# Designed miniproteins, single chains, continued (4), part 31

Each design is a single chain, and the fold is of that chain. pLDDT is the mean over its residues in the fold that is shown.

## One batch from the design tools (miniprotein)

Design m13055
Fold by ESMFold2-Fast:
Structure m13055 (fold): chain A 97 residues (1-97)
Amino acid sequence: LSPAQQERQRLVAQLQRNEAQIEALIAEGRDKEAQLHAHSTMGILRMRLNVLLKLGLISQEEFDQLSALLNQAETAMDKGDWAGFRATVDELIRALE
């Protein structure tokens, strides 16, 4: 695998693990903790995307697309729209694959 493909696979794996943790918190009725975990996850992803762009491992076009999806996920989460959050995270995973 190229370094870019390897980092994309790492990001996908991290998103999948974090989404599973968020879903577990929602299932327990711990919605505020789920929101905090989701915000933390999106913040880490934003930081990693910036690093990947600076290293030339993703294109500017891909960075812009992923950043738009990340903003969309945060907007859905802030509205308490967990269905919209899940749909946007799934789009993020597909875009990274």
Scores: mean pLDDT 83

Design m13056
Fold by ESMFold2-Fast:
Structure m13056 (fold): chain A 89 residues (1-89)
Amino acid sequence: GKLLKETSELLVDTVLKFDPNISEKERELLIEEGASMETIEAVAMLRKGMSKEEIKEYLKKLLPEVSEKLEKRIEEIIEKAEEILKKAE
């Protein structure tokens, strides 16, 4: 709904305040997909040319959940970010 779109826009704009490398098309896709904050940050980090390993290390420090499933969740976030970037091509 409209409220979810406004929340996604706020999250994307918050990331863009610190990283303007996200294109308009990528921004629109992030909003349409309802991307999480972590996914938005992963897209921004990929645009900076950061490696998947660097992104994984960063996300492990940011995520409040410490579980055996954390690695899988991080990989799913990165895969979603790569999918969004690919769709923006």
Scores: mean pLDDT 69

Design m13057
Fold by ESMFold2-Fast:
Structure m13057 (fold): chain A 95 residues (1-95)
Amino acid sequence: SEKEEKKKKVEELAKNFIEAARYASQLDPLTREFYLRVAARSIINELKKILSEEAYKKVKEGLDEIVRNFDTLSLDEIEEMVKKLEKEAKEIIDK
């Protein structure tokens, strides 16, 4: 179904962001910030194509928060935040 395809794409994009965050953790602070902003922008642009305005805004705000606070967050905390956003987006798709 269209809903199942959208949920699968949300899951894929969530995994891609977690992978980008893991890679960024290996970079120097300035390069890391730039890399994450580019990765988040790419993912947000893909999400805009498949999510409602409400779901898109929530996920964008959540990803922007992760990027802003990256140096204060552990990778485990980032993964937890991303998984929460994935769950919230999927719940809105199911409405």
Scores: mean pLDDT 84

Design m13058
Fold by ESMFold2-Fast:
Structure m13058 (fold): chain A 97 residues (1-97)
Amino acid sequence: MINIESMKKLADELSEFITEAYKELKEYLDSLPELSPIEKTSLLMRFLAEVVDALMEGAKMIEEGASLEEAVKKAKEKIEEALEEVKEEADKLAAEK
């Protein structure tokens, strides 16, 4: 069961990490002149959806008895994976123009 308290603790621990990952992605997308503003916004929204999914999965791990540290580690791995996936999609989209 997902607990709002577990979600808040995980979000607080990951706030700086998420902010830096978002900044990195935004700067990367801004470096691609082939992408329209709408395409850049769409890719950022996809990344944020993956971040929410990572937080939900981490919160579920805590409810199932995992430590906060284990949940943070797993969420970070998933967020880093999402960052690379979105960058790959951006490169592919830019290459098709």
Scores: mean pLDDT 83

Design m13059
Fold by ESMFold2-Fast:
Structure m13059 (fold): chain A 60 residues (1-60)
Amino acid sequence: SMEEERIRREVLKEAFKKVDEYLEKNPDASPDEKGLGIQEIAEEASRKLEQRLRELRERR
């Protein structure tokens, strides 16, 4: 649906912004630390997407 597509785009856009902010704030982080930070952001984005899609489907 158009609404689900909008939610997916919003979550993805927010995730990319958080990655950029994370890298800006942690310039001295090791490659491993950066990888873990990015993984955490991706996992949080995945959970947020699932939650928002579930709520959308419930309210239909």
Scores: mean pLDDT 84

Design m13060
Fold by ESMFold2-Fast:
Structure m13060 (fold): chain A 87 residues (1-87)
Amino acid sequence: AEEKLKEAIELLRKAAEVLASTGDFEAQVTAALGLIGIEISKKSKNLEDQKKFILWLAEQLLDTAERLGVSEAAELARKAIEYVKEA
């Protein structure tokens, strides 16, 4: 469970890095907020709260990636959502 959450966070980090590399301002802002959100989530002592927050964050990154046509980031965010649900 905790291992799947860690894998989900790593997939989300990669999705954010892909968005940051696009040169698109909205993608870069979403990536920065995603990375900040990941760091804030690590401060939670409640696993269920952390899972809910990471799931929400993954859904935000997926929405931005799909709207901007960044297929690599969308696929990484979608996989992160699967891993959070399994955790």
Scores: mean pLDDT 85

Design m13061
Fold by ESMFold2-Fast:
Structure m13061 (fold): chain A 61 residues (1-61)
Amino acid sequence: SHHAEGARNAARAAAESDDPATARAAYHEALKILETTDDPEAREGAREAIRHAEEKGGTRA
């Protein structure tokens, strides 16, 4: 699905980049996915993106 693909891309961007701006963008995308869909694959990917973004300091504590 488009949401699952978007979530995987966000998680990958957050994991592979040490740029806080990229981590922040991935965090915002992940939040949008969680608000928009109940697709379990998309939600899992979104949570992974949030986790990576938080580890890189690109999000709120």
Scores: mean pLDDT 75

Design m13062
Fold by ESMFold2-Fast:
Structure m13062 (fold): chain A 90 residues (1-90)
Amino acid sequence: MKSNQAASEGASLAEEDVDKAIEKIRELVKEDPGLAAHFISGFLTGLRNKGLANEEIAREIQRAAHAATAGDVEKALEYIDKVERLVKEK
């Protein structure tokens, strides 16, 4: 998958099914953390388009993308778990 395709998929899936988007992020973080970072960036765009991304959610998503870019799978998953909790509180 190309970086642009990963970001587009992340945005689209976030708008259609946030739970599936989060599940896909967890899979990508474990298989290809670099690609996961692009998907996570798209995911933030999709959440913003739906009005679901507040400042706290955006911050945790950015932390997840940074950890994924660094290859820190454990930290990326930890930040995604926080994002899921924050999104489901609404």
Scores: mean pLDDT 83

Design m13063
Fold by ESMFold2-Fast:
Structure m13063 (fold): chain A 61 residues (1-61)
Amino acid sequence: MSPEEALLAAVVDGMRGYAAEYSREEVEAIRDAILADLERVLSPEQVAALRARLEAVLAAA
């Protein structure tokens, strides 16, 4: 597994924890802040894939 794949998996797992403890609005703000920071280091395709995974986590919460 690549370091990037491991990082994305860790971010998704953390977001599941936040979705269980915080309001929808707070979790969406956290998601947006994480994506903004990662846009500096990830490719557009990786950012899009991560956004889709985070949206799926929030939809399932």
Scores: mean pLDDT 77

Design m13064
Fold by ESMFold2-Fast:
Structure m13064 (fold): chain A 88 residues (1-88)
Amino acid sequence: MEELLQRIVERAKERLAAGETPSDEEVEEFRKWLKEHFGLSDAAIDLLEARDPEGFRRAVIVYRELKEILGKPDGPLFLRALALLDQE
């Protein structure tokens, strides 16, 4: 799991370095997942995006890579991936 998670984080870093912008569909899917897995309201998610738009973009990319590799990302695994990304 850790090696797979590191690979996902490396892919996310490459996408971010390439200047990839998530699509509206990817953003909407991530917002829906946050509501389901963290119980966040639309207002709370809007606030997260407004306070740190770059961090929000990074989170969408990480979620996308997790979903593509694992099919069913869970909250704890997503948070671990974000923590690894922040370590550079």
Scores: mean pLDDT 79

Design m13065
Fold by ESMFold2-Fast:
Structure m13065 (fold): chain A 78 residues (1-78)
Amino acid sequence: SVAEEALRRAREIIDEIAASPSFDDQIAASLMAMALAIAELSGDVVGGLRLMAKIAENHGRREAAERLRELAREVEEA
């Protein structure tokens, strides 16, 4: 499904951030992973992706935030 593919791609984005040795990036990745887990548990995939985007943006990961917002749009339009 579009939602399952979006969550898979969100995990990839989180893993990219988590690969950074930066303490701030490690915090961002941990918060985003928590948001991902909540999205999976609740079924609110669009809300979870938008929350992950906001976390990424607040930690200076603007490109990751835009990728996550695009994934949220794809799920909402499906």
Scores: mean pLDDT 89

Design m13066
Fold by ESMFold2-Fast:
Structure m13066 (fold): chain A 73 residues (1-73)
Amino acid sequence: KPYEARYPEAVDELHALLDKGYVEEVQRGASEAHRRGMNPDAIVAMGAAEGAKAAGDDELAERLRRIAEELAR
């Protein structure tokens, strides 16, 4: 499925954001997604989206949120 090919990209972006120190923001996004009952892959993508938003990359954050919504289906 096309969105499955996007999951590795979300993981790579997550690692880059964690390396830059956006750990708390990533954890907050992941915790919120988990509380909403999202699956593990969507939780990872939502964590990455919050990290990207905190880094000021609104375009990347929006792209990662779309990946998370597709993975949550």
Scores: mean pLDDT 80

Design m13067
Fold by ESMFold2-Fast:
Structure m13067 (fold): chain A 84 residues (1-84)
Amino acid sequence: SLDEILELLSEYFRKLAEHFKEGYPELAKKLEELAQALEDKASIEEIKKLIEEIVALIKKYFPEGAADVEENFKELLKKLEELR
């Protein structure tokens, strides 16, 4: 179900936030905000805004990997829209 997918994604992004917390606290905070938005079943527009902020931080800290991450988030957003 959509609820199960959102719960799994929320857990995944919380784990990523913990991984980045010491070296990249701004990125960790935005990943935590995304996890909370998914758990709260926030609007697709709010989720998209958080993803755009996360991608901007990844471009800043990890420019070589940023394009792949941006493509993965675009695919995730499409799948979330289709499940509504």
Scores: mean pLDDT 84

Design m13068
Fold by ESMFold2-Fast:
Parts: C-alpha cells; structure tokens; sequence
Structure m13068 (fold): chain A 90 residues (1-90)
C-alpha cells in the first residue's frame, strides 16, 4: 500500500513538472525531499503520504485551471539565475 502511494505521488510530481517545465532530475529530487519529510513527521507514515498526495492533487487541479505560460516564464528565469549561481561557485 505505501509503495502504491509513493508511485502515485511520483506520478503527480511528474505531471506538475511537465506543466511547469521542470526537469525529471529536479522532480526526482523533490520526490526524495517529500519522502524525507514524511520520515521526519510525527504521524503514521501512510497517513502522511495520503496527505501529501491530496495536496499534490489539489496543486495539479489549480495548475490546470491557471495561466501556466506565466508560471513557465518565471521557471525559465529561475533556471537561468540558478545556472549563473552554479557557474559563479565553480
């Protein structure tokens, strides 16, 4: 049951990534962060995963009913800034 919830969460994160133009590697990092957060929660792990899934389903609904082009422009600007910061550190 928990593995099915994890797969559903990963699928929802991938759908959000496709809508916002986020890379698969960034979505995988987000998924790992979610799993870490769930491990640190003081509630039952399966219940924590269900709460996360419900929040991601709501996010997908909001994104599908919002102007995604403006969000994509913001993501592109963020990626350009992040690339410049990484180049400045090396």
Amino acid sequence: MMEELKEEIQKLLKEIGEILGISDSEIEAAFKSVLKLVEEMKIEKEEALKIVKEHLELMVYILKNTDIDELKKLKKKYDEVRKKLNEAQD
Scores: mean pLDDT 75

Design m13069
Fold by ESMFold2-Fast:
Structure m13069 (fold): chain A 99 residues (1-99)
Amino acid sequence: DLEELLKSELKLTKKFLEQVRQPLSELERQILAGLLLMQAGVYNILATRSEDPEVAELLRELAEGYARAAALLEAGDVEGALATLEETIKLLEEKIKEL
């Protein structure tokens, strides 16, 4: 169900946003970047296995957002990572509203 997927991913992305907003050590920042990159990998695998083109496209957009946030966070650009996660949240909220 697309609605359940959108709601669960919105909740997960909001949790990542809240964690990135906290004061982070270099190690904590690297761990969060790794977790975001791992989740992007999961979205890419799910996108390639989805038979629904709308679900596949959503999962690819989530993968791009998470990979970008991970790269920015790894580079020490916490503000850029936050902005990227906020854009991903906005995308998910807009998709939910269109249901």
Scores: mean pLDDT 88

Design m13070
Fold by ESMFold2-Fast:
Structure m13070 (fold): chain A 106 residues (1-106)
Amino acid sequence: SRRDELIKYARDLVERLRPVLTPEQRAALEQNLADIESDPSLTAEQVAREILALMVSAYEALRPRLTPEQRAEVDRLIAEMQRAVDAGDFEGFKAAADKLVEVLLS
């Protein structure tokens, strides 16, 4: 299902962020993923919105390490993810999320 694909994708995003997260930050993101996975009532759109919130949490945790230019790029990508979810564009959502993770890993 689209929901299961998005949850699997979110797990991949958190794993990609592993090298730049503290153990406590990683545990918090993994708990948020577990909460999403444990709620069978969430639609694909709601799962995508929860993944967006997860990425915002990762960004806030890493924000002090980022340059002003990187922060501006992440802010634009978060807005792009939000617009993609609002449009039902899950492929655009994933593309923006992939770029966001690349910035956070830089």
Scores: mean pLDDT 88

Design m13071
Fold by ESMFold2-Fast:
Order: sequence, then structure tokens, then C-alpha cells
Structure m13071 (fold): chain A 85 residues (1-85)
Amino acid sequence: MLEEEVELLLANAALFRAQLPALIAWLAAALAARLDPETAARLAAELAELLRRLVEAAEAGDREAALEALRELEELLRRAIELAA
């Protein structure tokens, strides 16, 4: 499951690096549309940091670091969905 996503990220690290600013901007806007400004800003910052760590791990070929970042991202997204409900 997550291991397959990690291999895809490692194989396409340059593409994910190039898309990172747009993805961060999109997530920040999506959160701001659904949550109060303080909570949206906090979650957007945490998501941005995890996405940066994930891309850096993928560029380094570090499967374990990428898997850890992906697990943290999944948990944070689950929490964000609960807050938006």
C-alpha cells in the first residue's frame, strides 16, 4: 500500500519537487475555505512541512524517511477531515 506510493514518489521525485509549491498553495486555499483562519493556517503549515520532508526523502532515495513522512501526512489529513466535518 504505502510502500507502492513511496516507490512512485522516488521514481518521480523531480516532478513532485516541481509541483510542490502549487500543491501547498492549493491545500492552504482548501483549508481556508473550510476552517477558521487560525486552524487553517496551522494545518496548512504542518501539511507544507510534511510534503517538503516527503519530497526531500524521495530525492534522497530514502524509502524509510519517505514512508514515515507519508504516514504522518495520512494521520494529519485524517485529522483535518474530522475538523472540516
Scores: mean pLDDT 80

Design m13072
Fold by ESMFold2-Fast:
Structure m13072 (fold): chain A 72 residues (1-72)
Amino acid sequence: MNEKAEKLAKEKFGEDAAIMPIPTSDPEKAKEVIALIEEVDPEKGGVATSLTIIIVDENGNVVKENVLQVVP
């Protein structure tokens, strides 16, 4: 995982985001990280209500954002 991209993603999203490497052999794509932001309903035993997937580059820019909503 690119340490610079991970640090910038953590500074932008903090503890609310799980930072993950992009599973790729392409060194240009390996400079990016995945930030996962999960909204959880505690009244439903921690069931996820939405998941936001953000791709962050080594300059801290959002390259791509996808929101998956699971609305009960």
Scores: mean pLDDT 71

Design m13073
Fold by ESMFold2-Fast:
Structure m13073 (fold): chain A 72 residues (1-72)
Amino acid sequence: MESGSEEEAEELRRAAKENKEKAIKLKEEGAPESLVASYATAAGILYAAAGMISGKPEEATKLAKEAMKEVE
C-alpha cells in the first residue's frame, strides 16, 4: 500500500477547501454563476480524488456534497 497516499489526500482536501471557500466568497460578492460553479466543481472533484486515493469514499461523498450545498 502507498504510505504517502494520506499526505496526497490531505493536499487534495486542502485544495478542495480553498476552492469551496473561493466559490462561496465569489457568490457572496455577486460573481457570475459560471465562475462560482467552476470553483465549486473543482472542489467536488478534488474531494472525490482525495477519497479515492485514501480509500475513504464516504468522507469524499460528504465533503463533495457539503461543498456543493454551501455554494448553493
Scores: mean pLDDT 76

Design m13074
Fold by ESMFold2-Fast:
Structure m13074 (fold): chain A 70 residues (1-70)
Amino acid sequence: SSAVQAQLQRIQQLREDMERVRKMLKDTLDRTKKTGSPSTYRRVEELYNRGLQHLDGLEQRLAQLLAQLA
């Protein structure tokens, strides 16, 4: 049970880290919209969208892992 609790704590920490990354990506996009050129903004927006797709994929895999642990 202690090993399972340690794994759950690590998964929770990873989810918190992923939320921070999402916020940092959005802040970067918003800042680039305000201060960057249109071409720089488009490039950052493409990277932002790909980053979100990767994070969503990781969240789905974590949800599947949690379901298997239950």
Scores: mean pLDDT 83

Design m13075
Fold by ESMFold2-Fast:
Parts: structure tokens; sequence; C-alpha cells
Structure m13075 (fold): chain A 95 residues (1-95)
């Protein structure tokens, strides 16, 4: 679960970036989180991927609320996260 631990660390760093008003850094970190979530899905770690993606979605929604200038980029990532979340939930249901 090294990928899971790394994803959780990046989410925490993204939350800290938001507290500092660094939305560009938060978005860059969340983009990395989505890549790690994809790897968790590829490895059959669906529950870990679901948890990571649900947290990433919450943080992206916070960026959209607080920083409308980043809304388009955050919405694109939010769309990607929701697709990955749907896939992870579907694959978990087939075990």
Amino acid sequence: SELYEKAKELIEQARKAIEQGDYAKAIALLRKVLKLAGKLIDEGRYKDAIEVLEEAIEVLEEIIRKAPEYALEADILLGMARIQLGLAKLLLSKE
C-alpha cells in the first residue's frame, strides 16, 4: 500500500496548499493523486482507490468554491476522478 500512503500524503499537501491560497499547487498535487488512484485500480486495490478518489473529489470541490479562476481545470480533474471512482466501484462489485 505504498501507492495508497503516497496518495494520502499528496492529498494532505493539497489541503495545506489550499490553506495557503496556492490553488495551482493544490491542482498539480491532485493531478498526481488521480494518477496514483489509476495505479491502485490497475493493481486491484479498489477500496484504497475509492477512498483516495472520494477525498480528492472533496478537495477539488473546495477549490471550485474558493477559487473560481481555477474552476475549469478543477472541473476537468473532478470529471476524471468521478469516472475513476465509478470504475473502481464497478470492479469492486464484481469480486
Scores: mean pLDDT 91

Design m13076
Fold by ESMFold2-Fast:
Structure m13076 (fold): chain A 97 residues (1-97)
Amino acid sequence: SNEEKAKELLKLVQQGEDAVSKAVRENASTSSLKKIVIGYLKKVKELSEKNDDKITSRKSDQFIKLVKQSRTRSQVLTIADRFMGYVNIRANILQAD
């Protein structure tokens, strides 16, 4: 169901936010932070492909490219925050349908 798909997306968002928060607390390098964020973006992409959600899948690819191009921890964190916000909106749309 769309509610189950939304719950799976929100679970990945929460796991990603928790992993990023932990990495920030542990003063992870820019490269380590990129690896963590890209890992969760790929998981969201894989889930969206499984659910035939091409919009979220394409957005995941776009954000992976942005993270790869980022040069600072602040840029990586801003990109991660924007992507998590985007996925929350997508989950809300799925719940409304």
Scores: mean pLDDT 87

Design m13077
Fold by ESMFold2-Fast:
Structure m13077 (fold): chain A 90 residues (1-90)
Amino acid sequence: SHMDKLAKQAEKKAQDYIKYTIQSAKNSTKDKKKSQDDKSQAGKYQGQANSKMSEVGKMGKKGYDKAKKISDFMTQGQKDSDDLRKKNQS
């Protein structure tokens, strides 16, 4: 369905956001410039994921629930990145 296709697209962008967010954290002590570049890429994918989640969220309760799960997934990825960054700087 159109909703499932949009949700899958949002999830892929959310996965890219988490990938670059984690890479930024890993590079935080090794290459600060690459860490900043990875963070900028993460921000781009975060915006794209949020845009698609907004559209999915308008598709009734089922769409809202799918968007919420993707949002929760992104929030957990950011938390994992923050924890990794703190560990690497200690």
Scores: mean pLDDT 86

Design m13078
Fold by ESMFold2-Fast:
Structure m13078 (fold): chain A 88 residues (1-88)
Amino acid sequence: ARAAAVARLLRGFISGDIGAAVDALRTEAGLSDAEVQELQGEAGTIYAEVVELVRAGREEEAVELLQTRAGLDEAEARELVEAVRARL
């Protein structure tokens, strides 16, 4: 599903292995380069929105956004929010 692919890409940002996530979508899920690029754009937009919410001190809203739009569980969403905070 699209949400699962976006979640994989966001998990790649958390671990620093975004290239492995991209390769898995191409080789294991059989997605085209255009489909992978579209999903990367979607994940990037979500990540940018999370950065803005974290900068505003609205961390619980960032967690909820990741759960509802990217299909992350609460633990994965919180790890991403912490990673974003560490980079600010």
Scores: mean pLDDT 77

Design m13079
Fold by ESMFold2-Fast:
Structure m13079 (fold): chain A 65 residues (1-65)
Amino acid sequence: SAAEREEALKKAIEYAKELVEKILEYHPNGKGEIKVEGDVVTGTVTDGDKKFVLKIDAELLLKAL
């Protein structure tokens, strides 16, 4: 349902934020960004020449819950 998808998207955003914050603990001069495109949440941390990218598919997360 639409409500279940909205809850899964909210959880995907929460997980992405937690993972970005954990990466930033080891990269204190890094910059974190969260982007939402449809059902995909992308977290990015940039630290000089290093870039960390994580993607969480809310539709796949819904199936795992």
Scores: mean pLDDT 83

Design m13080
Fold by ESMFold2-Fast:
Structure m13080 (fold): chain A 74 residues (1-74)
Amino acid sequence: SNVQQAQQLIDQGNQYRKQGNYDKARDLYLQAIKLAPDSPVARQAMANYHSSLHMAGNDEEAMKVAEEMERQFG
């Protein structure tokens, strides 16, 4: 299912984040969001993506992700 595939992408993103590769982690979290935007797993991916954007100093993208989280899950 899309949710199971999204979870696989999240798991991969978590591994890259542990390695300090935030750009790759971000890309994987974004893919998970696009694959299953309205699921609990996608909500977790959005939260992780938001955190990685803060770590990267990308405030513009972090704000857009926060707005999307409110739209999808608020």
Scores: mean pLDDT 79

Design m13081
Fold by ESMFold2-Fast:
Structure m13081 (fold): chain A 86 residues (1-86)
Amino acid sequence: MASRKAELRKRAETLLEEAGRLIDKAQEYVDSGNVDEAVKLLEEAARLLGEAIRLSQEANDPELTQRVGELGVRLDEVAAKVKEKR
């Protein structure tokens, strides 16, 4: 049977996948000059990433925490491009 940690990991992985898709779409909007839509997608991605961070901490899984950190760096890079295009 799946452990509590395995369940938390699966939930966090789903949130990371969704947040990653939103970040990719936000990058497309930034590149097309639609900065306002990019901001909305980044705000949603940040919310999902925040949930994933909480789940990774509850799971006490350093590998999952590292994956969350890597996606957080990508989020920050796209957010920096948004500020540059303002």
Scores: mean pLDDT 82

Design m13082
Fold by ESMFold2-Fast:
Structure m13082 (fold): chain A 100 residues (1-100)
Amino acid sequence: SLVEEARELAATTPDPELRAAAEQLAATLEPALEAAKKEKDAEKSINAILATAYGQLAAIYYLMGREERAEEFAKKALEYAKKAGEELYEKIAKELEALR
């Protein structure tokens, strides 16, 4: 579960900024997914939210120096972003590339 991953990350990281980011992700992910299911293009909206969530987790792991875990989530972020649209894919790819 991405919510459980975000909660564990919030509990594990000594960085208060990364902790706050992970806590916010854990608190907002499920409500965002439920709202997306009610959108006109639910599938695209769900893929966009998942891409953003995986991308945020990847960024936090890169900043923590946890390369292997970061790469795993980065790959999933780009997979979901590609399904959401080219613009989001390019944005997330550039953001993650800047952290490597």
Scores: mean pLDDT 85

Design m13083
Fold by ESMFold2-Fast:
Structure m13083 (fold): chain A 75 residues (1-75)
Amino acid sequence: MDKELPPEIQEAVRRAAEVVERYMQEGKLEKARKIFDEARKLIDEAVEAYKAGDTERFQKILDRLRKLIDEAEKE
């Protein structure tokens, strides 16, 4: 059964969506696609780790996801 994403992942997903939307509005479709693909991959890996109870792996993936979003927001 599908569990809701942890709040930290939900926040990261929301922020990633905002960055993608901003790039699309600015006509930067290549950048929008790249961050969307990378964030989606990390989110999938984080959900897998969370469902497996691997808290260390989950935290490391979450940190990578947040860093990706933070760097994109600063651009």
Scores: mean pLDDT 78

Design m13084
Fold by ESMFold2-Fast:
Structure m13084 (fold): chain A 100 residues (1-100)
Amino acid sequence: GEGEELVKRARELQEQIRKAVEAGDFDKALELIREIIKLAIEALNKGDTKTAVELADLAIESSDLLIEAARKAGDEKAVFEAEILRGIAGIILGVAKLLS
């Protein structure tokens, strides 16, 4: 259904995030994580809490990957921005679980 298509798109974004992180392009990784978060919000808005949980989990996992790489690179700004995105994804996850 529509939820499976959102998850497929998020997994493609997760792979692009890995490549951006490997290239040291943390700004691109942050942009792509925001796109996964937007997909999670879209799923929530449609009442698809199961898909929203899965998308929020993918956003958290991608944020953790970026936080680790940015810390190793000494990019404090990227760490801070990724931690904010992780927090937003965590709130979405909590809301989705509360509504399911």
Scores: mean pLDDT 92

Design m13085
Fold by ESMFold2-Fast:
Structure m13085 (fold): chain A 77 residues (1-77)
Amino acid sequence: GEIVTITDGKGKTLELDTSDPREVILEKAARFILENSEDVKKAIAAILNLIGIELDNPDISPKELVERIKEIVAEYV
């Protein structure tokens, strides 16, 4: 699969494989947010956005899911 590297503004990186199961991609993203967010309000907002993707977009492709995660990390982490 395609490996996408997402970088926060602090030099931490998250690598997501588009061949991984959807739940693995989401768990890796959620863990990265929780471990690397300094602001609890922003961390909560980011996690709620991840939950929203899962609930509202059940047929989203892994590639599009990773792009949405990249946007969330850029905005909130």
Scores: mean pLDDT 81

Design m13086
Fold by ESMFold2-Fast:
Structure m13086 (fold): chain A 91 residues (1-91)
Amino acid sequence: GAMRDAALAAIEAARDAVSKWAQESTNLDQQVALTMVLIQLVLAEEAARRGDYASAAEMAKSAYETLKKFNAPQEVIDAVKAARDALEAAA
């Protein structure tokens, strides 16, 4: 349905934003955090595809908290927040 499609689109946009920032990062600690965030967003997408929006939202929330701790660009934080919010709305 529309809510699932919106949530999946938001996860895809979040993954794109994180991947773009990863290409610009030269700091090893940031690269490790980026790898963890990308894994969390992939798991969120898999959970959402199975209709488990609650678990997907928790994974997106973990990604959001990791990005804030590593002082990610606001655009990247906002993209992951949008994915979290869409998943919570679909739950």
Scores: mean pLDDT 84

Design m13087
Fold by ESMFold2-Fast:
Structure m13087 (fold): chain A 77 residues (1-77)
Amino acid sequence: EKYREEVKKILKERSPELTDEQIDRIIDLVAERTGISYEEILKYLKEVDEKMTPKSEKLLAEIARIGAEHFREEIEG
């Protein structure tokens, strides 16, 4: 629960114009597709800023894919 809220904050900082519901959906889809817990997602997001690992690279790529699909209109506008 707490880890999920921290992940939401990081994603809101990257895309502050998104609603909480949109961010929740992205987080849930990332967790479902990667099979990683919210705690592990938070850990990898923090590690991405300093040093990339194969797991954090895959997670970032999956977040970017989901984000691009859901942020398509914002990117185009």
Scores: mean pLDDT 66

Design m13088
Fold by ESMFold2-Fast:
Structure m13088 (fold): chain A 72 residues (1-72)
Amino acid sequence: MKIEVRGKDLSEALQKAKEKMKELGVKLGEKVPITITFTQGGKEVVLEGEAELYKDFDGTERVALSNVRVVD
């Protein structure tokens, strides 16, 4: 399973990643490969890594990224 998302900024891309992970049935604590594309300072940035869903004590679901690298 591979997640690919694009946003106007990193925050929007992470929100889309969370929605897509939930759509695909990714479980809490499960790591999936991810490619994130966003614009920063008028330049396109592409990141590859792993994404994990986790839940905070207040019930908020968040995305954690690990083993991230910038694609040139």
Scores: mean pLDDT 81

